Designed miniproteins, single chains, continued (4). Designs and how they scored, part 82

Each design is a single chain, and the fold is of that chain. pLDDT is the mean over its residues in the fold that is shown.

## One batch from the design tools (miniprotein)

Design m15021
Fold by ESMFold2-Fast:
Structure m15021 (fold): chain A 61 residues (1-61)
Amino acid sequence: MAEELLEKGKKAYREGNIDEAIQLFEEAASLGNKEAVEYLARALIDKGEWDKVAELNDKLA
């Protein structure tokens, strides 16, 4: 299930649908997918959401 959300998020990210990709990566990360956390951080950086990237790092530390 988490892997399906991750793959869907990767596709959305590749197609330029950054907001959709962020949503999908957030769902996959919430289900415990560690790879989705890395993709979420990258998508947030691309969007310019630095505050959310900092929050994500705090959760992982």
Scores: mean pLDDT 77

Design m15022
Fold by ESMFold2-Fast:
Order: C-alpha cells, then structure tokens, then sequence
Structure m15022 (fold): chain A 89 residues (1-89)
C-alpha cells in the first residue's frame, strides 16, 4: 500500500547518512502524498507545499547549507507526507 511504501521511505530517510539522498527521498514521499490525496483542495495544497519545501531544502544544501539541518527538514517533510497519505485513506 501507499502507507507501507511511505513508511519504508521514512525509515530509509532516518537511516541515511547522506543529506542529499534524504532530501531526494523526502521529495519522493511528498510526490507520493500528492498522488494519494483525494480531490480535496486543502490536502492538495498541503502536498504541493511539502514538495516546495523539499525543493527549497535541496537548493539550500546545494548553495552550501548545513547538511544536518537539511536532514532534519527531510525527516519532517517525510513525516508530514506520511500523515497526509494516512489522511487520504
């Protein structure tokens, strides 16, 4: 299920020592959340917000931002994406 896929991705993000990889996976989870939300405008906008946050975090890291901060944000984005997927059930 989408929930099981998201839970596996979240575990991989938490275990990752690579901030870039963690953000990449968090973006994948945010995109999964967007696919799983119903035709609910509020949930769609929340999913888009998570995608934009993941992109912003990647850009910050690429411009020399703190990898530890980037990983913390990736985990938060992934957790919020998982909650959206669960709400879409």
Amino acid sequence: SAVEEAERLLEEIRASTDARRAIELALEMAKLALREVSEDREKILRAIGLILRAIGTELDLELGGDPERAKREAVRIAEESLELIKEGQ
Scores: mean pLDDT 88

Design m15023
Fold by ESMFold2-Fast:
Structure m15023 (fold): chain A 89 residues (1-89)
Amino acid sequence: MDSAELLLEDPEAAIELAKKEFEKIAEKMEKEELEEALEELRKMLAQYPAVEEALKEQAKKLGKEEAYEMVPHVVKLYEEMIKILEEKL
């Protein structure tokens, strides 16, 4: 299934599934890889307010308001992934 479609239909289930998969990946990562992943996710999260605004403007122009509804769910997923990495370090 399309991950974006799952995020819109059941964001909590999609986030929990992604968290479990990410936690399995994080268990296999070395300390340096965990630190790099944490920095990358923090950078991505910092960019999301600008991404959300750009998507809202685009969605309004195209009449596709639902297109930006996934952005808050992706932000929540990144916050949860950051927490997992911080707990592993």
Scores: mean pLDDT 72

Design m15024
Fold by ESMFold2-Fast:
Structure m15024 (fold): chain A 69 residues (1-69)
Amino acid sequence: MSEERKKLLEELQEARKNLDAEKVIEIYRKMGFTDEQIEKRAQILLDNPLSEEDKKFAELVLEELKRRR
């Protein structure tokens, strides 16, 4: 795996801990995901949350994606 991918994964973990939906979307875009793919991932997490924090995070990502439309 490239050093760039490792850094993006670390930044993604920090953004998730901070519930920073904008930063998460930016990181996913840098990883080559489209907004549609990010939305699908957030929807899956919302439908199958492992914790209340995961559910809240998924809701924030979906809201941020709607704001950008």
Scores: mean pLDDT 77

Design m15025
Fold by ESMFold2-Fast:
Structure m15025 (fold): chain A 65 residues (1-65)
Amino acid sequence: GVIDSEAARRLERLLVEREGASPDLAQKAIARGIALGQTTEAVARGLVEVLGLSEERALELAEEG
């Protein structure tokens, strides 16, 4: 699916609370994913590129948001 504003906010909280990401880095990762295509897979790619998460963990978090 396409990530909306509510899903983006939920994902930011998950990244901060579960992965220990700073809010700024979480926002940059989500923005990168949106720029890549706003899909779950694009958001997961943003998490890999900005936060250095594994592809499996990034996809899991993007699907949960």
Scores: mean pLDDT 80

Design m15026
Fold by ESMFold2-Fast:
Structure m15026 (fold): chain A 99 residues (1-99)
Amino acid sequence: PLLTQALIALDLGRYYLKQGKFEEAVKYYELAIELFEKIDPNSPLLARAYLNLGIAYDKLGEKEKAIEWYQKAIDVAKQSGAENLRKKAEEYLKKVKEE
């Protein structure tokens, strides 16, 4: 089941992010995104995966990639009505640009 694989990948990404293993977090978030895009390109789960990938790139010091993924998270969160995700992604975008 595609949704189950996507959710497992998202959870593994979060697990590695929490452990400070940012390269592994990126890998699993990219897998989650690929799967969620096939399921529903405008879902709150996809917005969450974009936000989390942005955070992982931000932690790696890859600021331009983090900005790109935060912007995608904002766009999908707006489209899906995920207001709290939109606000959170906008906060992360503001912080990364303030350096």
Scores: mean pLDDT 89

Design m15027
Fold by ESMFold2-Fast:
Structure m15027 (fold): chain A 55 residues (1-55)
Amino acid sequence: GEEELYGRIAGKELGLPEEVAAKITLEDLAFIAELRRQGKSDEEIREELIRRLEA
């Protein structure tokens, strides 16, 4: 669905493997957007997102 598409796009942009990107939810997309608004680097966002998805 649309959520899966946006998760894939965000994952690709952050350099995440496709299987990890497939786990991205709408809540995770909002989390990514908030970190970007705060000026976090893509690497910092990537690390925090992986930690969040593997918790």
Scores: mean pLDDT 77

Design m15028
Fold by ESMFold2-Fast:
Structure m15028 (fold): chain A 99 residues (1-99)
Amino acid sequence: MEEERKKLAEEVLEISQRFADELERRGYPELAEKVREAGELLAKAIMSAKTPEELQRIARLWTAFTLLVVGALLDGSPETVRNLLKAVDYLIEELKKLL
């Protein structure tokens, strides 16, 4: 379980960094910083989870986050990007409550 959690946390950080780099390249540096912060908080939450239920909740948050970022990158509209910013802010606040 520990080795699997560490690998998942490392993968979350790597994918979040790649998403942030792409957003920054597209002209959204503030959103990129928040995506990096969300990735760091998700990785910390994965490592701090004490029950399988907590880990499953965090995994669902990661899945939702990934789909939102991918959707924004594929669509590219200002509206989708604004919706992603709002969703990332909400995710950061929720993750801070779990830590």
Scores: mean pLDDT 83

Design m15029
Fold by ESMFold2-Fast:
Structure m15029 (fold): chain A 85 residues (1-85)
Amino acid sequence: MSPVEKKVEEEAEKRLKELLSRLPAELHPLAENLVRGATSRAIAESAGKSEEEALKLLEEELKRVERILESYKATGRVPGAFIPA
């Protein structure tokens, strides 16, 4: 694992922990899954890039994660389930 990948994963884990602390328990599985996807995309897109560029990409991906979580919270379809339907 490259130092950049490790740094991105560590930052993502820190941000996930902060996000989980302010989200209801029913949204935790969704948040964890979305953050893992965001982290993977940021790492893939940052291949050969600097640590700063990788972290910027992660921040943009995490911003999308927060918007998705707000949308799910607003629909009322997520209580106790990852994908209700």
Scores: mean pLDDT 75

Design m15030
Fold by ESMFold2-Fast:
Structure m15030 (fold): chain A 88 residues (1-88)
Amino acid sequence: MSPEEVLEKAKEGALLILDELKEQYPELKEEIDEVKKKIEEAKTVEEIMDILKEFVSKLMEKQNFPQEIQDQVLAHLEALRKKLLELV
């Protein structure tokens, strides 16, 4: 795949998972919308991974949600990061 195709597939996958999380956890809508905007502006797969890493860190440190919800969101984001690593 060309670098452009890899980047577009990474963005599609990231946005799809973030949309799914937003539907399951509407209380995270604002934070997810911010991350989606950053993903759409990303120019490399590495930048997408960095954005997701910062989001996970911010979510764990700043969100006052039940641990079970935090664990589920983290699991979804870790699955996405693993998929993105396979493209790099």
Scores: mean pLDDT 72

Design m15031
Fold by ESMFold2-Fast:
Structure m15031 (fold): chain A 62 residues (1-62)
Amino acid sequence: KREEAVDKIVEVTGLSREEAQRIVDRALAGATPQELIDELLKLGVPRGKATVAVGEILAILR
């Protein structure tokens, strides 16, 4: 599941695997959807892609 979520962030956002791992680890630590979106925005990901990526990884991880 964790690796699947990492792959999904890389696919949707084009971020490096290292950055994708940080986002997934934050989600597993209990970060809110809004906090995860804000982290992706800081990394230069457009809001639409950030929202999709966060929604998809939360579905994978639950």
Scores: mean pLDDT 83

Design m15032
Fold by ESMFold2-Fast:
Structure m15032 (fold): chain A 54 residues (1-54)
Amino acid sequence: DLVEEAKRLLRPALAAGVDPEAARAAVTAHLRAQGVPEAEAREAVDRALAELLA
């Protein structure tokens, strides 16, 4: 599940005080490097951030 993978990557960064926008950009780039299409990577990371920050 892409959203759960994004959450696993975002959670430690946010806990360490990394800016949410910087964390989003880094995780999106990581997923794209794994072969995930840009639109799908962005969608998964955006949903993961919304759920983690709720």
Scores: mean pLDDT 83

Design m15033
Fold by ESMFold2-Fast:
Structure m15033 (fold): chain A 55 residues (1-55)
Amino acid sequence: MAREYLERAEEALRRGDGKEAGRYADMAGVAASNEGDEETLARAVELGREARRLE
């Protein structure tokens, strides 16, 4: 699940949709944290910050 949310966040960010990107990045971060996927968690945090700057 975490990676699927991360992919959706990346897609939204590519389209300039900061709100959608932020939402999926948050979902990816929560899922990655629960799964112990440190790399996906770090990337989700980065995408979340980027999404907020786009808003």
Scores: mean pLDDT 81

Design m15034
Fold by ESMFold2-Fast:
Structure m15034 (fold): chain A 75 residues (1-75)
Amino acid sequence: MEAALEAARPEAEALLARVVAEGLADPALAEAVRAALADPERVRAMLALATAEVVAARHPEKAEEYFAEARRRFR
């Protein structure tokens, strides 16, 4: 599990950065994105969700475990 999460980190970070950039380009989404980025706990939750998304694409059978953990951290 941990090794798979570590392997997904670079792609998860790239995915998060791309989503953030796209969100900031939309005035309606920019407010929510800036608010989320100002909260370190929300940033960690978003990174966990991005990591789960990357792993789910590679290992669907393990996706449920990763999403359950990410969801628990996402308020």
Scores: mean pLDDT 69

Design m15035
Fold by ESMFold2-Fast:
Structure m15035 (fold): chain A 70 residues (1-70)
Amino acid sequence: MEPGPAEEVLGWPPERQRALLSEIAGADLSDLPGELAAKALVLVFGEGLPVPEALVRAGALSEEEAATLP
């Protein structure tokens, strides 16, 4: 059994998940609920969504907020 990238990231502590999400988004997302951060990471690494779209789909950001990401 090979854990995919999404499964590996979900095994990380919530603080590390939020740190990775902040890094790949280019924005400080450390205040996100852990559930939303984990969902966004699954959408990025499991579904291959762009980071802004994954954040919107997870309910972490609005479409307007995601459009301001670098």
Scores: mean pLDDT 76

Design m15036
Fold by ESMFold2-Fast:
Structure m15036 (fold): chain A 89 residues (1-89)
Amino acid sequence: SLAEKLKEALDKHGVKVSESLLEELAELAEKEGVSFTEEGLDYFAELAKKEKFSEKEIKELVKTAIELAKKGNRPVTVHDIILAYEKLK
């Protein structure tokens, strides 16, 4: 599942989030019909660790990245994570 993939990427980079947040993020992506690339998930987790994102910031970043990817009819890539982060600065 996407929740399991998100957890794996975040755990790999030492980022701890609630199970409820993982499920919310997975449900949002599923509702919008958007998947994530492995590279996009890994970069997202690395960025979350580097910037010390709160759960609120993680949710806003992922929501924005999903919206960008959906408009392009593509999965969430590293590029979408970068653009989402720039929009939230």
Scores: mean pLDDT 86

Design m15037
Fold by ESMFold2-Fast:
Structure m15037 (fold): chain A 90 residues (1-90)
Amino acid sequence: DELREKLLKAAKEGNIDEAERYIQQMLEEGVLPEELLSYTREAVRILGEQGKPVLATALALRSIGLFLDYERSLTPEQKAELEKKLEEKK
């Protein structure tokens, strides 16, 4: 997906504000949280490997905030579906 490539490019450039916007856009477009978490971990890893651990930590924390905000915006039916998928990942 083009958004994943943009996220990883933003991470390589150290632009965590832009990376956060792409994460939010992917959540809004219905990318599964599990898949998006994988992309976010890759972005955080890139920042860490570039010797930018503070930016890596900041992106990780901001991503957690976005995931929590997304979960709070879900309907009861959408929350049940997400919980079911997480339970299957025991």
Scores: mean pLDDT 76

Design m15038
Fold by ESMFold2-Fast:
Structure m15038 (fold): chain A 72 residues (1-72)
Amino acid sequence: MDIPRQVGLALRAIGLKIDAERDDRLSEEEKEKIISLTNEAVKYALQGDLEKAEKLLEEAEKLYKELLEKAK
């Protein structure tokens, strides 16, 4: 049911946040954007708003991927 999905979304968001914080290819501003989105995703996941959490996590994952593809 939704509890495993809630935990899964929160863990994915926390993992992405840690990865972004440690990635020296990103500027401080870019890291803050990813961290903000992942924090919001965790917040909504813990509140049971799984659709909002998933959208925020997908936005964070997409942004991180795009920023890494532009980094050299």
Scores: mean pLDDT 81

Design m15039
Fold by ESMFold2-Fast:
Structure m15039 (fold): chain A 58 residues (1-58)
Amino acid sequence: EEATIEAINRAAQLFAEGKFDEAVEVLRKAAQESTDPENAELLRRAAKLIERLGKEKA
């Protein structure tokens, strides 16, 4: 799904800029709006990973 790829790319850019909370928000929103259960699960796991890494760096 194109929207899933766009969300991942946006979150990666925000993560590189140190905007961890914004990156997590983008991924969670994309997961809620995804019509594909597999893509939704991927986005949820990515959001949890970034949230964890953001806490470690703070």
Scores: mean pLDDT 77

Design m15040
Fold by ESMFold2-Fast:
Structure m15040 (fold): chain A 67 residues (1-67)
Amino acid sequence: TLFEEIRELERKAREAIKKGDLETAEEYLERLRALQVRSGGGAGVYAAVVIVLLEREIEKAKEELEK
């Protein structure tokens, strides 16, 4: 389902963030944005929330790397 696809991309993005691979994390974020554009209703709202949370986590990880 579309929800499962969003969950899988979220999981992979977070794994990339944990490894410090922010390029890969941003690639998954772009895939989520593409899905969100194609998604309506609840799936679109879910994708939008996941995107905002991942953007925040990527920003925080970038700040930690510039420490």
Scores: mean pLDDT 81

Design m15041
Fold by ESMFold2-Fast:
Structure m15041 (fold): chain A 89 residues (1-89)
Amino acid sequence: SHMREELLRLAEEILELAEELGDEELVKRARELIEEIRRAPDTRENLLALAERVLELAKEVLKKAENLESILRAIGLILRAIGLILDLE
């Protein structure tokens, strides 16, 4: 599914940013979310729920961002997650 591939890409970029921020809890949550995206049924309902979880995790990463580059990257992830949610509704 194209939507699953996009969600996986977003979750992987969230993981990369969480690792750069050194937040072990966000890293753990991002890894768990990546595995859930890989295993979830390819239905609109499951993909929407995963997209909402990607959005929430991106928002948590934004709260931990300490420099302009990290803030802008987190905002970009949030906007992309919102776009996927809108496409699934």
Scores: mean pLDDT 88

Design m15042
Fold by ESMFold2-Fast:
Structure m15042 (fold): chain A 63 residues (1-63)
Amino acid sequence: KEELLREAEEHYQRGVEAAKQGNLDEAIEHFERAVRLYEEVDPDSVNAALALIHLAIAKLAKS
């Protein structure tokens, strides 16, 4: 479980970096992976909610 949680955190951070660089496609892919991992291991965490919110923002920004 801790290994998957670390993987989720890494994807979340990569998504944030991609979004800062304006690469919304890459940001969306990383946030989607982070959301899936967080939902599997720690769905009620603040980090799971933040990943989902950032995914929604990135998708809206791309639309």
Scores: mean pLDDT 81

Design m15043
Fold by ESMFold2-Fast:
Structure m15043 (fold): chain A 67 residues (1-67)
Amino acid sequence: MSAEEEKKKARELRENIEKFLVKIIDNITDKKKMDELRKLLVELGEAIENKDEKTVKELIEKIEELI
């Protein structure tokens, strides 16, 4: 696949994950954790688009700690 197609798929995956997690979060959790998770998912999508591997790894670790 082209680099452009890879970025598009990563962005679509991020959006689908965000929508799914918002539904889960609305039912079970602290609003502060919800807001933080939303911010981290947006940053993760941006880091994937920029191919910033270091930032992607750091953001994944932060998301795992929140979940």
Scores: mean pLDDT 70

Design m15044
Fold by ESMFold2-Fast:
Structure m15044 (fold): chain A 112 residues (1-112)
Amino acid sequence: MAEARALARTLLEEAARLREEGRIDEEIERLEKDLEKIRELKNDELELRVLARLVALYAEAGRVDEAIARFDELRARFPDSPVIDALADELVRRFADDPAAAPLVAYLESRR
């Protein structure tokens, strides 16, 4: 969906900016704390958006294992969301030529 693709692009652009500003790890820590609170509130839409943002942030930070773990959680909890495929497609496009991200790209390509 066009909206899901726009969201995925925005999340990756925001992650890249935060990395450039040296704030990416701080934002990750903040969102991880927010995620626990959001789960208690049972707000599925907000949880979906925070999980998707965490995947983009972990990927941009080079924290590949954590990016994969959060993507697995996103898929398990929201399997029918168009955000899953849109985010995976944008991650593969962004990191296809990055050897440090090769395990993430291979994981995302093997899921389809």
Scores: mean pLDDT 85

Design m15045
Fold by ESMFold2-Fast:
Structure m15045 (fold): chain A 100 residues (1-100)
Amino acid sequence: DAVKAFEAGNYEEAIKKARENYEKATTPWQKNIYLTLMAEAAEKAGKYDEAAKYYEEISQLNKDNPWLVAQLLENAAKAYEKAGDTEKAREYREQASKVK
């Protein structure tokens, strides 16, 4: 159980189990759940570049929801900033501001 691993502080195990569930997922709704868990687990593990990548993937699955895309791009920007990648953080914030 990916959620149980996350709650126990086993973030690497949570990412692994969420990825296994993501690979079996057949709907965008299921994929969103597991990618979100992977992004949150990556952030808690200090893997900010990986977390930003998961936020980018979630945004690509939700292009029909501009509000959610803008929030996910802002989350990716914050993750890149925590990773020390100020240039990518700026790029992703600029993209978030242009979402309509």
Scores: mean pLDDT 85

Design m15046
Fold by ESMFold2-Fast:
Structure m15046 (fold): chain A 63 residues (1-63)
Amino acid sequence: ASELLRKAAESTDPLEQIELLKKAIDERYKKVKETFPELKSYFDEKYLNEKRALDLEIERLKA
């Protein structure tokens, strides 16, 4: 996660930055769901919402 965030900060390409952020979000939500399995449904909803927002931003940048 921290290495992916560092690479995103160093990148000058907006698409590369968003892809690295998507990977960081994937790692973060995997870890928090493993740590707090009782909150899995809550984190699944948040994860899907954040991923959808990033996917929309990628499509906007490609347009």
Scores: mean pLDDT 76

Design m15047
Fold by ESMFold2-Fast:
Structure m15047 (fold): chain A 84 residues (1-84)
Amino acid sequence: MKKELRRKAAVLATAAAILAIGAETGYRLGLMSKEEALEELRKAIELARRAEELAREAGDEELVEEARRQLRKIEERKERLEKE
């Protein structure tokens, strides 16, 4: 069970990072509106939070820190876009 939780946490953390990069890049390239990009960033935040929860349940402290790092980066991207 813990190995499965660790795998799911890693996948969710990676998915959150990819979604957040895609949202900011899409906005910068004019392929999506600010509102659409912010909505995608909110989804990325939820994925990162879920990754942190699963990493904690798995007892993987390194993965918890990685999920927290991704969450912080995504929140910073969202804050940047909101202020523009």
Scores: mean pLDDT 86

Design m15048
Fold by ESMFold2-Fast:
Structure m15048 (fold): chain A 99 residues (1-99)
Amino acid sequence: GVELAPEPMTGIPPPTPRSELVARSPEYLLQPGSSLTVTFTGLPEGHYYQLVVYKFDLEGRFVARFVTARFKVGSSASITVTNGEDEPLRVQVELLRVL
């Protein structure tokens, strides 16, 4: 099978033409070495979803973007984000529905 590799820190790539933004988390401040679990609830059944994690520095500059493989859930989707850097990061998670 094809594994979805993390994207390099080269900027935010354009969205795929077959995905729809469903929800966006608040922006979280994540301390060095800490982890945060983001959960989306109330999702319609029978759809495929992707989670997109955006990381920004304290000045709001883009640092990294990670995209999960496509997954099917009942009513909720969760992801755990870890700050492996030596400085605090701002983190935001988006939920996309695959069309």
Scores: mean pLDDT 76

Design m15049
Fold by ESMFold2-Fast:
Structure m15049 (fold): chain A 87 residues (1-87)
Amino acid sequence: MELAEEIGRAAAETARALGLSEEEAERAGEVARALALKAAEAGASEEALRRAAELLREAVEAARAGDLERAAALEEEAAAVLAESIA
């Protein structure tokens, strides 16, 4: 699942941008990837997964810029997109 890998990678990069350890960043990526795979198994569309990945990439940029409020809002929006796609 290329989109699940992209989501995991974005989560790991956000963690690194926030100054977390490499171990914590790898764990964040693994958790995000696993959740994306479970969402896909529950019926999330590829468009929903792609939108979530795009939002998480924007969250990475916001975190790197130090805009933690925007990073959190983008992560919540990504989660909402996935939840709505399986509702």
Scores: mean pLDDT 78

Design m15050
Fold by ESMFold2-Fast:
Structure m15050 (fold): chain A 55 residues (1-55)
Amino acid sequence: SEIDEIGQEAGELFEKGPTAEELRDLAERYLKLNTPASRGMAEALFKMAEELEKG
């Protein structure tokens, strides 16, 4: 499923150390799935991106 594919790509990115832009791209992809769970994942990823840029 699309959520599973995004999850796999997220895993690869986290192993390499994602950039804020990569986290936002993942968040946008989760938002497109339009479920409560995917929206929650997107919100968490946007927060992580902001923390990366703030740090």
Scores: mean pLDDT 80

Design m15051
Fold by ESMFold2-Fast:
Structure m15051 (fold): chain A 92 residues (1-92)
Amino acid sequence: AIAKDPNDAKAWLLEGIELYKKKDYAKALEYFLKAIELDPNFKEAWYLLGLFFLSLNMEYEAEVAFKKAGKEKKPYDKEKEEKEIEKIKKKL
């Protein structure tokens, strides 16, 4: 686990991505929400939250998150999701 600065939204998001990759979805969600709480305009966090909700078939919640990220909701694609998550992690 990466040591977190409790006020660093990026650190919370990065740890959340690692938890998501480990299939710890409950903790990943908590960490994504913490990142958004610290930085409500963190578009990468909103986009990841949208992908997370789509993977859970939570279509409405995903649409809201994508709008906050400045993105259009797209159909769920597992292979594309994994690629997008890795791309976002590299940008952080």
Scores: mean pLDDT 75

Design m15053
Fold by ESMFold2-Fast:
Structure m15053 (fold): chain A 86 residues (1-86)
Amino acid sequence: MLTPEEREREQANVIADLKDVIEEAKKLLESDKPVDPRTILALYFRVAVAEATLDLLGYTSPEARKLIEEARKLIDELVKKYEESK
């Protein structure tokens, strides 16, 4: 099992990655260019790994929960943008 210090570091890493996913998704939504479905898939994978990591750590902070919800919402908006561009 991870030490408390390693667990805190892994939690921080997950939060940082979720913030990056949110920023990337927002930039893609603001772009007038068509969204690459491979980019959407990569963002889905990053959120899924973040959730799995938090489950393994046995604790999901309120901040991490809010970021996951925001990331999922933005990814859903990207999927909609992609579907509307087909």
Scores: mean pLDDT 82

Design m15054
Fold by ESMFold2-Fast:
Structure m15054 (fold): chain A 97 residues (1-97)
Amino acid sequence: SMDEIRARLLKYLDEQIKKLIEELRKLTEQYKAEPTPELHERILELSDAIAMLESAKRLVERGDLTPEKLESLQYTPLSKELGEEVQKKIAELEREG
């Protein structure tokens, strides 16, 4: 059912967000030890990706997530890659539901 697909997608998004937050924490600790422009850029890119997935999660909760809306949230190469993974997960869940 659509409700089962939605619930499973929300769990998937939560797990991806948690993984990115953990990576962000590690990069922040590295930046404290040895601040470089490259680490700063990676921190900003991960922060943007987390914000994108949180926005996607809010759209899923409202039943408003479409491929077009998901694509509109993708401003960086990392957010585009993760957005494609989310689309693949949606297709997987729809095939199994």
Scores: mean pLDDT 86

Design m15055
Fold by ESMFold2-Fast:
Formats: C-alpha cells, structure tokens, sequence
Structure m15055 (fold): chain A 77 residues (1-77)
C-alpha cells in the first residue's frame, strides 16, 4: 500500500502542475493517466484485504485525484 499511496500522491502533484501550466495535449494525457490510476486503485481496493485505516487513506486520495481529473476535463471542454 505505501508504494501505491506514494505513486498516487506524486501523480496528484503532477496533475495540479499540468492543470496550471500544461498544454492541452499534456492535460489530455494527464486526464487519461488519472483515469487509469483510479481504475487500478479501485481494482486494488476490490481485490485486496486492507485495514480500515489503509482503505480510508486510499479512498481519500482517490477522491482528490478524481476532483483534479474533473478539473482537467473541464479545462479541456
């Protein structure tokens, strides 16, 4: 779980930077990367027995990633 959380935190930081300064192509690529990362995290939650604390931490981070993804998609519309 620590490796997944670290990866998702790094992706969140990169997504915020791309939203602020990226080209339309970079924003589209980041939105797709977030979609794939969220799909992987959801599958990990479904297939892995996590403690309630680990599950809550991952779900909270996934919510932050989904919010940034929505902002990226809105910027591209």
Amino acid sequence: VPELLAHLRALLAAAEEVLATGSAEEQRAMAEALRLALAHARRFLAETDLSPEERAALEALMAELEAVRARLEAALA
Scores: mean pLDDT 84

Design m15056
Fold by ESMFold2-Fast:
Structure m15056 (fold): chain A 68 residues (1-68)
Amino acid sequence: SAAALAAVRKGAAQAPVMSGAGAAAVIGSVGLDYGEPEAARRAMELALAAGPTVTGDQMVAAAEAGGL
């Protein structure tokens, strides 16, 4: 949803670099808060696949590609 994606974008603005696991945790929490668990799961898998370190922009890209 647009609201869930906006929440991920807000998180990315506050953390320009993070672990892939950290990005997945942010995406997962947004998925729970906004009722989008399946989209969040796909987005989390994409964030983890991007590597052990990801940018906030990569986290947002994973969220968009996952369907948030």
Scores: mean pLDDT 82

Design m15057
Fold by ESMFold2-Fast:
Structure m15057 (fold): chain A 56 residues (1-56)
Amino acid sequence: TPQQIRDEVVAETMKRANEAVKQGDKEGLSFTEIGERLQQIGEEAREELEKRLAES
């Protein structure tokens, strides 16, 4: 269902964001750089979600 697609995309996005934070900390990235990656991940996920819901 569209709700399942939404929940899956959100869950994967949060997982990706969490991994980006952990990996960034491990690599010594600044919190500013990590923040930029999180913003990009969120924007991409929002666009993908809208596209998939529109196609359903």
Scores: mean pLDDT 80

